# Designed miniproteins, single chains, continued (3): the designs that were tried, part 13

Each design is a single chain, and the fold is of that chain. pLDDT is the mean over its residues in the fold that is shown.

## One batch from the design tools (miniprotein)

Design m8423
Fold by ESMFold2-Fast:
Structure m8423 (fold): chain A 101 residues (1-101)
Amino acid sequence: VKKCSSLKVAPDVELFLTPKTCYFLELVEKKVKLTPVVKLALAYIVNLYDLSDDELEAIANAIANAIKESKNPYAGLDVDLVLKYADEKYKDIIKEILTTK
């Protein structure tokens, strides 16, 4: 995790990432390629929550597995599909973050 601090939304607009959001995105992209829209949505959601490293890793693994197994790049935003690949301990936090608008 080096030099990850922002994500371009538009030519003159940046979403600034917390170090934890940066770490989360690197964990997901290590396993699956994210589309720009899914990456932006996930970055925005994770920025709103102060998650532990264990929670970030569990959520990243569930999202990556949902996308990889479904072959659908938008599966990472499908709460039911992500929960299918989540450990029972982390299902409550995953449901909370993915259903918050």
Scores: mean pLDDT 75

Design m8424
Fold by ESMFold2-Fast:
Structure m8424 (fold): chain A 104 residues (1-104)
Amino acid sequence: SSTQQQILSLLDQLIDLLQQILDKAKANGDTQLAKSTETMILLAQHMKEIVRKGDTSERSKLLMLLYLIAISSELYVIKRRRPELSELTDKAIEIVKQIGKLIV
């Protein structure tokens, strides 16, 4: 569906932004930021798998919403603790909001 294609495109954009945060974390030796960012990438990749399979069950929608809450919460923590990453975190948060609107 067009909605499925839009969600997949937004998830790819989110993963690209998270990869940029991860690359900066690794370059700076920030092991804690690297670990939390790798976790967010794994959650986004799992959401891509759910969407690709066309799983529209209430359970899968709730799971994806929980993943979006987890990613959003971590991005706000990163934004507060690493204000130099605010441009990347703000773009990622906006994409998370757009994905949430398409799932709800």
Scores: mean pLDDT 91

Design m8425
Fold by ESMFold2-Fast:
Structure m8425 (fold): chain A 64 residues (1-64)
Amino acid sequence: SHMKEEMLKRGRERLDRARSPAEMQAVIQEVAREMLESGKFSMDEIGEITQELADYARRLLAER
């Protein structure tokens, strides 16, 4: 969905600005919280986006 794609895009942009693994983890937690508080996403969708952001963060850490 467009909303799910937008959350993923915003999460990746925030991860690009994160300077440490701890900051990256905080970004992922913040995105999950924002999705949950919005009431617009299923638990499966929150899990999917959280996992995709975790995979992206892992790739960033491997390249840095």
Scores: mean pLDDT 85

Design m8426
Fold by ESMFold2-Fast:
Structure m8426 (fold): chain A 66 residues (1-66)
Amino acid sequence: EEEKAREERRKALVEEIIDLGVEYFNIAVQYVLDKKDGTLTPEQKAEYDRKIAEINRRIKELEAEL
C-alpha cells in the first residue's frame, strides 16, 4: 500500500532530522561552554562551524524530501 510506504518514509525522514537537530544542539552547547571557559581555539571554532554547516545542509536536503 503506497500510503503506508509514504508514511514510513516520512517518519524515517523526520527521525533523521530530529537526530541531526540533537547533534546540532550538542555542538552548539559545547561551543558556548568552550567560549565561556576561554578554551575555544580558532581550530576548534572552525571545526564546530564546519560540522554545523554540514548538519544544516543535510537537514535542508531531508526537508526538501518531506
Scores: mean pLDDT 82

Design m8427
Fold by ESMFold2-Fast:
Structure m8427 (fold): chain A 56 residues (1-56)
Amino acid sequence: SEADLEAATAAFLALMDGDVRRAAEAFVQVGQQPRFRDLPLEVLRRALVRAMDALP
């Protein structure tokens, strides 16, 4: 769900020491994995946009 992707993005951000850009790039790579290729790309894009929008 969108909430699950937001939570995953927040966890990724924490793992990357708050580097939102690095986390966003890693998230794009994860989206290219076979497991995630069936995810609605719009949901992935929305989570990515929110992460990028949080950049100072």
Scores: mean pLDDT 58

Design m8428
Fold by ESMFold2-Fast:
Formats: structure tokens, sequence, C-alpha cells
Structure m8428 (fold): chain A 60 residues (1-60)
């Protein structure tokens, strides 16, 4: 989905060593922990920001 791609892009921009799968998983975990929603329920922009934040925090 576009949300998963945006989340991966954000996380990899913050931490280029993350795989796409790790990036998406970290972003989804952050979204569920903070807002109780999956990354796929976010807008593309929100998914990107969640990914970027997750990448900056390291693996979750």
Amino acid sequence: SEQREAAARGAQEANPSLSEEEAIESADKLARGGGGVSVEELSEEQAYRAGYAAGGLGPL
C-alpha cells in the first residue's frame, strides 16, 4: 500500500540500515502504541512521519 511504502521511506531516511520490512514493522508498532491504529489507517504523510520517528528511535 502507499502507506506502507511511505512508512518504509520515512524510516529508511532516518536510518538507512533498516530493511523495508523492519521499517514498516517499526512504524506500525509506533502507530499502534501512540494512536491505537495500524500504519495502513494513516494518511501517506502520517505513515511517512511514523516511519521517520520509528527509524530515529531505533528498532522497536
Scores: mean pLDDT 74

Design m8429
Fold by ESMFold2-Fast:
Structure m8429 (fold): chain A 64 residues (1-64)
Amino acid sequence: ATPDEIAAAGVRLAMERGMTPAESLALVNKALEKNPNPTVEEFAKSLGLDPEELAARVAELRAA
């Protein structure tokens, strides 16, 4: 997955967990500043998200 795909999936998953779009985007951008080329697993762990759920959101965004 590209960093852009991971970022988009991360924003979506954070919003599903009750964050506003602005809060979700800020959280995701902060994580990418620290590691701009994360794996799906690394990114999910850094945000306290499930790697399998994040991978599923990446797949959904690719299908859209």
Scores: mean pLDDT 79

Design m8430
Fold by ESMFold2-Fast:
Parts: structure tokens; sequence; C-alpha cells
Structure m8430 (fold): chain A 124 residues (1-124)
């Protein structure tokens, strides 16, 4: 799994230029969990897209609580690794922004990351 590339001492790893994969978060994902990840990642890129994978829908409340605390961060919540999530990530990375994938273990984070990497490779 691509999640195995995240060192135990780090909350996320850069798996490709601008593309970050977070470790599995607790379920339900809280505003505090999300804030900690965003505080670390928002300092790395002038524009950051955060893709939150949450099949339960509980992460929408956490996303709303942290929305606006980071002026350079856009937060999007998806139930799974969708074509829309892949397209948004590819567009953001091609524009020179950063993308952070967040969600609980088993939410499809590795699948989304693999699909983004495949789309970027196909465009090269």
Amino acid sequence: SLEDLVPPDLPFAEIAPGLFLARGTPEPLTAGDLFGLLDAASKKYDRLLVLVLDPSGAARAAAEEVRGLFPNVEIRVFPAATDEAVALAVEHLRAGGGVLIVGPTGSGKSTLAERILAALAAAA
C-alpha cells in the first residue's frame, strides 16, 4: 500500500511532487485531527487542495469547522476515490499547487493516490 510509504514519525508523506498522502486518521475524523494535518501541510504550498475521503459523511462537519482557518487551503469531501476527485487533484498539481489526501484507514486513500499518479503519468 502507498500508505506504507508514510514514516511512523510523520503525519503524511510526499509520494510525488506536490502530492501528499496522510496516515489513516481516527474514525470519526474530528476537526482537531484535520486541523493538525492542515497546519503542517498548508505551509508547504501557496495553494493546497485537501481531499478528505469519508464514506460515513461525518468528515463534512469537521471540514466546515476548519474552513476559513487556512486562507490558502481548499477542502473537498468525497465518499470514495471518484473520477471528480482525481480530476481536481490533477488540475491542482498541474497548476503548481499541492494536494493532500486525508481519511480513515480503508477509505480508499491509496486507491485515489494511485489513480492520480496514473493520470499524471498518462499526461506526460
Scores: mean pLDDT 77

Design m8431
Fold by ESMFold2-Fast:
Structure m8431 (fold): chain A 80 residues (1-80)
Amino acid sequence: SMEEAKRELARLHSEAVKLIEQGDFEGALEKFREMAEKAKEHFSKEQAISYMTSLINAAVSAGAPEEVVQEMEKLREEIE
């Protein structure tokens, strides 16, 4: 259902934020990819972009490698 998809995206977002805070940028990127795929199937582009933008900002603030941030931005552009 749409509500189940929303709960799963929120869970993935929360897990990705925790991984970013822990410095596990590879783990966060994997959650980000899964979120992007789920968003394409069950969510509007606006909601997907909002979630992805939040995570990119969190990664930048946590000092993620430039390569990780660039990959996240590319994945967000693919949703657009």
Scores: mean pLDDT 81

Design m8432
Fold by ESMFold2-Fast:
Structure m8432 (fold): chain A 78 residues (1-78)
Amino acid sequence: MVERAIELLRKAAELAKDVSPEAARNFEKGVEYAEKGDLDKAIEYAERAAQIALESGTPEGKKAAFYARQAIEDLKAA
C-alpha cells in the first residue's frame, strides 16, 4: 500500500537526518514522488537513499535502510 510506503520513507528520513543529511534528502524525494504517484522515481530515490544511509556505518542508517526496503516492496506491490 502506497500510504504505508510513504510512512516508512518518512521514518527512514527522520532516522537518517542526523547521520546522513544526503540520505534524508533522498528519502524525502522518495516521499514526494510517491505522493505524486510516480512510483518508479519513488523507488529510485528510496534505493539511492538506502545505499547512502548504509554507507554512514551507523545503527540509525542501517535501520533507515531496513524501513526503506519495506517501503520499496510496498511500492512494487502497488
Scores: mean pLDDT 85

Design m8433
Fold by ESMFold2-Fast:
Structure m8433 (fold): chain A 102 residues (1-102)
Amino acid sequence: SAEKKYEEYVELLREFGKQVLKLIDDLEAGKISVDEAIAEIQKLLDELVEKFKDYPKVVAELQRMMDQMIDAIRKGDLTMARLYVLIGTSEAVLELRIEKRK
């Protein structure tokens, strides 16, 4: 059903957000470098974007979130980086809901 497909896509966005937040936690703990964190986050985004290729507004929100989050990580503002993940994934869910009405 359309609702079941929507729920599956929301779960993909939720798991992506969880994985990125874990990478930010690992960065804060000194377990990985800034460059390693950015590389892993970019890999996760590339995999997610391929799954959302039919939803261009969702992809645009994910790309905007990534630009903001990477800038915050490079500046050492991990609190702001976490906020961008939470806001961006929420906005991506909203765009998915709008596009699913087509």
Scores: mean pLDDT 86

Design m8434
Fold by ESMFold2-Fast:
Structure m8434 (fold): chain A 68 residues (1-68)
Amino acid sequence: SALLEEKLAEIERLLEEYVAETDPEKRAQLYREVLRLHVEALDELDEAEALRFNARVEELFKRAQAKL
């Protein structure tokens, strides 16, 4: 789905900015934005897309955590 891929690309971009950010306040803001986009995406996706989205978001979080 184009919608699912678009939302994943947006979250991936924000997580890359989060990993690169050194200012604690800006990092907290980026993390809150990632969480907000995740919740908003789940409201817009159907059940099957939401399951795929959650699995891929978990993978992106694991990759981001590995860089911290």
Scores: mean pLDDT 83

Design m8435
Fold by ESMFold2-Fast:
Structure m8435 (fold): chain A 103 residues (1-103)
Amino acid sequence: MEEEMLEIFKKALETEEKEYNEKLIEILEKLIEITEKAIAEEPTETGRKALELLKLLLEVTKKTGAREGLIAALRMVAEEQRKRGVEVDEAVVEANIERIRKM
């Protein structure tokens, strides 16, 4: 699941800027469908939270565009990791945000 998501985001990042927003929306809608089917077959709390985050990311991306959607996603993932007591490298998070912003 995680490897599939990473591959999809990598392909989105390599797309022309004008096509990037539409392609990311299509990718997010497909990920939501896959995640909903996975939860229907094997319900997990992690799966339900992932679905909630994906739906929120889709709404942000539709409203603000792909760059801001990806930045919001990175911040949400980092915040969830902090809430779970996982050590988050803030310098890596900020470096990834700056990389997306400069695309």
Scores: mean pLDDT 72

Design m8436
Fold by ESMFold2-Fast:
Structure m8436 (fold): chain A 66 residues (1-66)
Amino acid sequence: LSEETKEEIKRLVEKQGPNPDYREIAEELRKKGFNVTEEDVRRETLRIEIEEGVEQLVAAVDRVLA
């Protein structure tokens, strides 16, 4: 996926909250001219969740221990 496509997926996933509708997100992106499938959205969402979780855990360690 292009970086532009990844950024749009991230934006839509963040707006939908904890249970994003991958089909709806893929449909919305295709309406905007992005070449994505529901599976592309699902995979990118999982990647974002893992990265965000790791970053939040690192940040939270300092607050909990302080």
Scores: mean pLDDT 74

Design m8437
Fold by ESMFold2-Fast:
Structure m8437 (fold): chain A 81 residues (1-81)
Amino acid sequence: MEEELQREFDVGALVVAAAVYDVIGKKFESKGNYKEAAESYRLAADYYEQAADIASGPTRQLLRDNAEEARKKAEEAEKKA
């Protein structure tokens, strides 16, 4: 139970980090700072992938899908930079 709770906490912490960087990326994008937006979206993708590596079952695939979406946002922002 404690080991399972720790795993859930670790996944949650990484997902929160990813969400924070996604918000930072959107803020930079809204200011026209596309390079910084791309960097923030790439960090969000990295945290989603780290969470996916720890997670299991359907949650793992969902987190990998979120990482891919964040990478696409980074690539789109980089094209505008």
Scores: mean pLDDT 83

Design m8438
Fold by ESMFold2-Fast:
Structure m8438 (fold): chain A 80 residues (1-80)
Amino acid sequence: MTEEEKKALEELKKRYPNVDEKVAKFVLHVSNFNVVDAKSIIDYFIRLTGDTEHITLDMFLKAFGKYLSEEEKKFIEKLK
């Protein structure tokens, strides 16, 4: 990870302490490390589920998994 990518990840983790780091890394990857877009994706998930306490990668994939490309699925396997 570059220094900029690390800063983006830390900002996202600080904003969403109850989000699994694997989810944070995934949303940053699909947002091309645009923190604003990554926040929008997480906020949308929270609105959809109503749960802010324990956002895991499995919960996130259950909601959005059908919209993932093969490339994004391979990235997720590397996070496990």
Scores: mean pLDDT 73

Design m8439
Fold by ESMFold2-Fast:
Structure m8439 (fold): chain A 79 residues (1-79)
Amino acid sequence: MVPEFKIKELLMENEYGKLYLVEVEGKNSTMYLLSEDDLSSWPFALSKNLAIAGVGPNGKAQLLIAKPGKISEFLKAYS
């Protein structure tokens, strides 16, 4: 089950997407990699975007919301 996310801070943005610092409301300590289909169930989900979230043992994570097919381009523009 996809946990509820609470946006804390915008860490980075470019023309391909936005990276947020988030807190995960729940007791899951595992890394979540979500498909576009899974994204539609998130409280912040946009049907046109890809999202990847990693959740550490402390429930804090980074959430990337990118335009469809643009995760690699977002990461290249960051580096």
Scores: mean pLDDT 54

Design m8440
Fold by ESMFold2-Fast:
Structure m8440 (fold): chain A 58 residues (1-58)
Amino acid sequence: ARSALPLIASSGSLEAVEAFVAAHPEVLKDRELLEKAIQAARDAGHEDVADYLEGLME
């Protein structure tokens, strides 16, 4: 499910986040979902994941 992205982001696995985005490219069009995933990564202390996801929003 697309809504799993914030949960995966909070896990801190950049590889899992990249794999999920590759499997579900439609998440790139869902700005609210990307913002939730960025916040979840930051709240969990995973700045590398947050930075990656912010790059996808440009």
Scores: mean pLDDT 79

Design m8441
Fold by ESMFold2-Fast:
Structure m8441 (fold): chain A 70 residues (1-70)
Amino acid sequence: MELSNDQLAQAGALAASLGFSADETNRLVSLLMRDPRISAAEVARATGVSRAKARRAVEALASAGLIEAR
């Protein structure tokens, strides 16, 4: 799966709306550019956010059709 520029922008905006910092949002977008098949544990590890916040982000991204839930 490859995300379009519009989908990457949507993912970034969604992360920001969930309280991700600019640095955390950039790390999340970079992770999605590599592989949109991500888990909450991978998001937490890559961005440094809590597992609960990472899980909320993964659920929101999957609900928006931006990632494939693992």
Scores: mean pLDDT 78

Design m8442
Fold by ESMFold2-Fast:
Structure m8442 (fold): chain A 105 residues (1-105)
Amino acid sequence: SEQARAQQVLAQIDQAVDQLVEAERRGQMSPEAYGMLRIIYGVFLIHPDPQEAERLLKLFRKKAVELGQVSPETAAIIDQLADLVANLTPLAIEALRQRGRELRK
């Protein structure tokens, strides 16, 4: 079902986000890089644009690697998050928009 596919993609996004939180805690991502990632992801939750979010996440990953702010393993997780975002269905996008609306309250 479309709902089951949406739930699966959202669960994979949540897992990637949890891995990135853990990477920052373990020093595999700088606090500055983590702050920028939170801004990009937060904006995406509030105003979902999958193509723009994928573009920004991939650009962020490239710059974070160039600046030595992320481990190679952490960079791979950011790439996974970007790919997951790019493959969001309309139902998954609406669920993320609801999550973003709740976070603003």
Scores: mean pLDDT 83

Design m8443
Fold by ESMFold2-Fast:
Structure m8443 (fold): chain A 88 residues (1-88)
Amino acid sequence: SGSGKSLRGVEEVDRRAQEEARELAREMGWTEYVDEGVLGVFRTVERGLADPRYRERALELMRRTTQAYGDASPLARDMWQAGLDDAL
C-alpha cells in the first residue's frame, strides 16, 4: 500500500508495547496472559489499573504507548484510543 513509511513506525510501537505489556503481566503474576497482540496490551493495562500495586506502571504503559503512537501516526493514536475505549 502507498503509506509504507507510517506503517513501519506503528509496527515498532506495536512490538514495544506488546513487550512492555508482557513484562508487566509477568511481574503481576498473570500466568494466564495470552499474546493477542495489541489486545494483550489493553488487557494488561486494565488488569494493572485494577491492582493498586501495579496501577502506576499500567498508567505509565498507557501514557507512553499513547505518546509513541501519536509520534508515529495521528491515525494510529486515534485507533489506539478507540481500542482503549472498547477494552476498558
Scores: mean pLDDT 75

Design m8444
Fold by ESMFold2-Fast:
Structure m8444 (fold): chain A 90 residues (1-90)
Amino acid sequence: PLPSDQELEDSVLHIAASVYLTTGDYDKALEYAQKMLKSKDPGIVGSAQLILAQAYVGQGKIDEAIKYAEKAIELGHPEGQKVLEEIKKA
């Protein structure tokens, strides 16, 4: 076991989820963001909630998108409110 195994894993998962979200591969973005939810870092979990919200928007699952955007806001993610407002306008 590596001393910083979880930190390395969190960084790799965040990059993968963000790339898949940006390229429109929403199924993979959801998969990697769900793995990020297992992190003990509230910042990584907040980023995961935001990626889940945006991926669900891409799939047309607006109710799920709102739910995850609200969870990102609860964790203090600075982009959470902006994403929630964008979802409600779509």
Scores: mean pLDDT 81

Design m8445
Fold by ESMFold2-Fast:
Structure m8445 (fold): chain A 87 residues (1-87)
Amino acid sequence: SAAAIAEEALAEIRALVEAAKAELDRLVQQGASLDELRAVVDATFERIAAITRETRAHLTPEDVAEIRRLMAELSRHHQAAVRQLQA
């Protein structure tokens, strides 16, 4: 069903964001470059965009809002990681 496709897409996007946040934390602990942090975020956003495009016909406006919220959450985590490396 459309709802099942949307639920699976949201679950995958949520897992991608959590994995990216964990990878950013690992990179900060290792003293990685700002370019390495940006690469993780960019790759994650490209994957989210692909999932969203493939499932768009099955997403409600509420599902789209949740995807935007998850992307904003990753952006905030990235900004915090950048600040930690610059401290």
Scores: mean pLDDT 91

Design m8446
Fold by ESMFold2-Fast:
Structure m8446 (fold): chain A 94 residues (1-94)
Amino acid sequence: KKEYYLSLSPEQLAAVAVGEILRLIGVALDPSLTPEQKAAEVAELTRDLMAIIEAFKERGLEEDAKQVEKMLDNAISTLDPEARAAAEAARAEA
């Protein structure tokens, strides 16, 4: 996934990051999903966002990386405890 993110312009990568954050918030707010389903989906989205943050850092775009980290941190704060634990575990893997 990192190779794909590195192929994008900074503007395209930022748009992808925002889209993934909005999807993560959507999962958090979805009343049809069980806590287990939310945890699985959030872990996947968190891994994608960590790869995006790494891509920004690799390109020397530290400010953009920090903005995505802040957005991810804020989104994680909206999660149920099980989904939040899964997100933090995914962040620790990266």
Scores: mean pLDDT 81

Design m8447
Fold by ESMFold2-Fast:
Structure m8447 (fold): chain A 65 residues (1-65)
Amino acid sequence: MVEEKLALAEKKLAAGDYVSAVGVLMVIGHETKDPKLYEEAAEIMEKAGRLASAKVLRGMAEKIK
């Protein structure tokens, strides 16, 4: 269920585990072919100072469009 996986990502992010949160969003994004989920994952990485990882995630979103 997408909603349950999104709730899991939010819980991981609240716990400070942004890498696991991004991992969950990437799985959902790949499963649903929704570029918005990769863009959300990229924003989380940008806020965490992981600019290189964010750029890769934005590239994944662009390839799915």
Scores: mean pLDDT 78

Design m8448
Fold by ESMFold2-Fast:
Structure m8448 (fold): chain A 70 residues (1-70)
Amino acid sequence: SVEEALQRAVEAGKRGDPTGAAAYAVQAMIDGGNEEAAVRGARLMSEHAARGDPQGALEYAVQAAKEAGA
């Protein structure tokens, strides 16, 4: 569920697990029925990674999960 995925993303972020936080953030967007938002987010993350900024990509994923709401 969206709520469960968002809670796990926040908890992973607080524990310093950016990879887990990003994975749960993407899952939250999918569970919320926001497939277009998930696709757009994935493209932006890919562009950041291509520029050599993988940390920025992960921060974007976490922020997107927070903005999705419950």
Scores: mean pLDDT 62

Design m8449
Fold by ESMFold2-Fast:
Structure m8449 (fold): chain A 99 residues (1-99)
Amino acid sequence: MEARIEELRAELERLDAELAALDAAIAAAIAAGDLAAAIAAAERRIALAREAIRLARELADLAEEVGDRDLLLEAIGQILRAMGVEFQAELVLARLRAQ
């Protein structure tokens, strides 16, 4: 059980780094006038944000099973943050496609 919690934390940390890299890639593509690259990066960012929500929900379920309130609050915080990233990425994608 502890090994699965650490695996989920490591995967969420990796996803946070990739989401940040994709945000930078979207900004760079827009600055370069590369609409296709910006759309592709935004679509990938939405997909990875959804994966982060899924993993954070699994972390929340495990926290409830082991009775770890601090871990549960951490997981809820990660869910809310990933949902915010998904929403922002969807707004960016809609704007890019409206050009």
Scores: mean pLDDT 90

Design m8450
Fold by ESMFold2-Fast:
Structure m8450 (fold): chain A 85 residues (1-85)
Amino acid sequence: MQEELEELKKKYEELLKKVREKIAELEKQGKKEEVEEIKKKALEKIKELEEKFKDLKEEDLEKVIEALKEAIKMLEELLKEIEEL
């Protein structure tokens, strides 16, 4: 379980980095309206995930793993939305 947690954290961080990079690319392309809308959605999703993580303690390892899987899924969906712009 601990190894799974570390792998999920790494995947989450990598996806978050990719989302931020794609948003920066869209900004450089002058798609400011689309970027603002995507940023708003991203901030709302991230806030929901942070609230969920805040309620979880390290001792609730199974719940932390499930929360990370949900976070990864949300970031993957967000990345797909960005790539379709």
Scores: mean pLDDT 73

Design m8451
Fold by ESMFold2-Fast:
Structure m8451 (fold): chain A 64 residues (1-64)
Amino acid sequence: SEVDRLVQETLERIERLLAAGRFDEMKRLVREFANRLSDLGDEDAIDTGLAKFEQGLSELFARL
């Protein structure tokens, strides 16, 4: 789905920015993600996207 693609692409970009120490760009990316997610779906799609994003962040930090 578009939501799954957006979550996956955003997490991959966050991982790269985090590794590069580019925290201001990472912060902007998170805001862009929230805005794009709001544009793509209804409330259920937004909730699902946020839950998947939170899970992906948890897994990313567990690998650090």
Scores: mean pLDDT 80

Design m8452
Fold by ESMFold2-Fast:
Structure m8452 (fold): chain A 79 residues (1-79)
Amino acid sequence: MTEKLNEEKKKETEEKLQEIKEKYPEKFEELSQVLAEITVHEIELEYAKEIGADKSVIEELEKNIEEAKKKFEELLAEI
């Protein structure tokens, strides 16, 4: 993974984590774990695109991100 790509995604995640901590302190642990999973998969996807990985690999990463985002939304719906 490129250093610049990792820094950008980390910053986005930190900003979202801060918002979650302020708005949903009781759900912070669960939401932060899922958000970290999304961030890792997004970094993997960008790296896969950069190195020209097979379309099947890119599609699997996109699916994993979509599933993680759905889980995040389901957790938010409980609040």
Scores: mean pLDDT 76

Design m8453
Fold by ESMFold2-Fast:
Structure m8453 (fold): chain A 70 residues (1-70)
Amino acid sequence: ITPEQAVKAFRKTVEEELSKARGMSYQALASRVQWLVDSEAKTYSKDPEVVKAIKDEGERIIKELREEAA
């Protein structure tokens, strides 16, 4: 799997989880995204480039959630 493919799949999973959690606080939404990042990082632990791409995308999503909550 390429980092680009992993990020696209990760984004879709995050969108699905956030849609189920609509109306929750920023703290709850950020925790869900972080849990998904940690889960995917464990899955791809031998692929540093994939892990880095997923972590970077997770941080970007959490930042957007923070800005929307402010």
Scores: mean pLDDT 78

Design m8454
Fold by ESMFold2-Fast:
Parts: sequence; C-alpha cells; structure tokens
Structure m8454 (fold): chain A 90 residues (1-90)
Amino acid sequence: MEKIIEEVIAEFKERLEELRKKLQEYAAKGYTEEVKAIEKKAAEVVEKALEEAKNTEDEEEQYRLLREGFEKEIEIYEEGVKKLEEEEKK
C-alpha cells in the first residue's frame, strides 16, 4: 500500500504545492478562515479516499480511489482559489 500511496502523491505533488502556495498567499492577505475551511474540506476528501483504498486488496482499485481522491482535492483547491480571487476584487 505504501508504494501505491507514494506513487500517486508524486503524480499530484507539483499541482498541489502550487495550489497550497496560492491559498497561503490569500491567508496572509486576511482570508485565513476561508483558507482553513478549504483546507479542511480537501483533507476530509483525501482521508476518505485513503480509508477506502486501505479497505480493498485490489491494487488497481487502490490506484483508482487514490487518484480520484487527489483529483477532488485539486478541484476543491482550484474552486477555493477562484472564489478567493473573486472576493478580493470586491
């Protein structure tokens, strides 16, 4: 399981780091509570995906569940950044 988690994390690492950097920039601008809410929602999705992947012995399903989880994390971060960008313009 550890190798599968590591490989999937590596696939998403660069995009996640870029999005997290943008969120931290908004936190520094005073959107701390909004950023925390986004990060909490993303963490819950990843935690669910990890638990579902651990509950299966099918390696292909483990990859699928983890990739879906990290894709959802990216979507949550992207929507969060977009919302914060729109809020900053007001």
Scores: mean pLDDT 83

Design m8455
Fold by ESMFold2-Fast:
Structure m8455 (fold): chain A 61 residues (1-61)
Amino acid sequence: SKEEAVEELSRLLGISREGAEVIVDTYLETGFNIGKVMKNAGIVTDEEAERINEILEKAKK
Protein backbone atom coordinates (compact mmCIF):
# COMPACT_ATOMS: atom_id res chain seq x y z
CA SER A 1 0.00 0.00 0.00
CA LYS A 2 1.03 3.63 -0.43
CA GLU A 3 0.94 4.26 3.34
CA GLU A 4 3.24 1.28 4.05
CA ALA A 5 5.64 2.38 1.29
CA VAL A 6 5.81 5.94 2.70
CA GLU A 7 6.56 4.59 6.20
CA GLU A 8 9.25 2.14 5.00
CA LEU A 9 10.93 4.73 2.74
CA SER A 10 10.95 7.31 5.56
CA ARG A 11 12.78 4.83 7.82
CA LEU A 12 15.17 3.61 5.11
CA LEU A 13 16.27 7.11 4.00
CA GLY A 14 16.10 8.74 7.46
CA ILE A 15 13.75 11.48 6.25
CA SER A 16 10.37 12.79 7.44
CA ARG A 17 7.19 10.89 6.60
CA GLU A 18 6.02 14.00 4.69
CA GLY A 19 9.22 13.95 2.58
CA ALA A 20 8.81 10.23 1.88
CA GLU A 21 5.18 10.84 0.81
CA VAL A 22 6.33 13.41 -1.79
CA ILE A 23 8.84 10.87 -3.17
CA VAL A 24 6.20 8.09 -3.34
CA ASP A 25 3.57 10.41 -4.91
CA THR A 26 6.10 11.62 -7.52
CA TYR A 27 6.94 7.98 -8.38
CA LEU A 28 3.25 7.02 -8.74
CA GLU A 29 2.47 10.11 -10.90
CA THR A 30 5.61 10.25 -13.10
CA GLY A 31 7.59 7.01 -12.62
CA PHE A 32 10.50 9.05 -11.18
CA ASN A 33 12.61 6.70 -9.03
CA ILE A 34 14.91 8.53 -6.58
CA GLY A 35 16.82 5.28 -5.90
CA LYS A 36 18.12 5.22 -9.49
CA VAL A 37 19.25 8.85 -9.24
CA MET A 38 20.99 8.24 -5.89
CA LYS A 39 22.69 5.09 -7.24
CA ASN A 40 23.95 6.95 -10.35
CA ALA A 41 25.25 9.75 -8.06
CA GLY A 42 27.11 7.18 -5.90
CA ILE A 43 25.10 8.06 -2.77
CA VAL A 44 23.61 4.55 -2.28
CA THR A 45 24.73 0.99 -3.04
CA ASP A 46 23.09 -1.29 -5.64
CA GLU A 47 21.43 -3.17 -2.74
CA GLU A 48 20.04 0.06 -1.24
CA ALA A 49 18.71 1.20 -4.64
CA GLU A 50 17.00 -2.20 -5.07
CA ARG A 51 15.36 -1.86 -1.63
CA ILE A 52 14.10 1.64 -2.57
CA ASN A 53 12.65 0.21 -5.81
CA GLU A 54 10.89 -2.63 -3.91
CA ILE A 55 9.32 -0.12 -1.49
CA LEU A 56 8.12 2.11 -4.36
CA GLU A 57 6.62 -0.90 -6.20
CA LYS A 58 4.65 -1.81 -3.04
CA ALA A 59 2.92 1.61 -3.32
CA LYS A 60 1.23 0.43 -6.55
CA LYS A 61 -0.48 -2.43 -4.65
Scores: mean pLDDT 82

Design m8456
Fold by ESMFold2-Fast:
Formats: structure tokens, C-alpha cells, sequence
Structure m8456 (fold): chain A 60 residues (1-60)
């Protein structure tokens, strides 16, 4: 579910130490766009495939 994906995303970011800037660079987006996507993902508002892509980049 989007809630479970958001909870997993929050934990993965906390444990990985990867910054929003590093994620943005890996996906070719602006840091502001990546920050919004991360915030929306944690809140359960982002599309599930987008959150899954970020989780894969974090090694989860």
C-alpha cells in the first residue's frame, strides 16, 4: 500500500544517510522536485511506482 511504501521510504532514508540532493542527481531531477516527491511519498500521496524507484536506488 502507499502507506506501507511511505513508511519504508522514511526508514530507508534515515538508515541510508543518502541526501535528497544525491537522490535528485541519480534521477536527473532538481533537488526541490525530489524533496517534494519524498515528502509526498512519506505522506502516502505519491504514485507507488515512483516510491519503488527511490527505494531501489537506496538498495531496498
Amino acid sequence: SKKEAGDRLKKALEESGMTVEELAARFGTAPEEMRKLVEDGIAGKAPLPAIEAILRALGY
Scores: mean pLDDT 81

Design m8457
Fold by ESMFold2-Fast:
Structure m8457 (fold): chain A 63 residues (1-63)
Amino acid sequence: SEEEKRKRLAEFEAMLAANSDAQAEKQGWSPEERERRRATILQIQEAMENGDLAKARAIAAAG
């Protein structure tokens, strides 16, 4: 359902936020690069939740 999908996306976003700082430090990413990569991962996850595998793959290939 849309409610369950929205809840899963919110949980995933919270998990990304919690882990992004540690990953950015390990990789040496700037704050801007960190935010861009987080946004890209969220877009991929949203496409996956919507069943749009082609869009998810296109975003992953571009980023």
Scores: mean pLDDT 75

Design m8458
Fold by ESMFold2-Fast:
Structure m8458 (fold): chain A 89 residues (1-89)
Amino acid sequence: MMSVDELVDYLRSQGLDSLAELVRELDPDRSGVVTRDAIRAVLLARGLSEEDADALWASLDPDRSGVVTTEDFLAYADSLLAAREALEA
């Protein structure tokens, strides 16, 4: 099963352009909002499990608001990439 760390590794291997492409798939209508169902659908299409998608959602929505913005998603992904770079140093 893929972990959140494996998702971060995947995103890192694809680079910043892949983060923008992922956001396009999560928010095709450019509403500025990402839903849990959208994350599940996109991540499952990328070969991740529902459990991994749920773990990512829990990390993105710690306040349990039920809503995450595309900006919050990108900030989260950038923070994970930065943390992983530091750990590899």
Scores: mean pLDDT 66

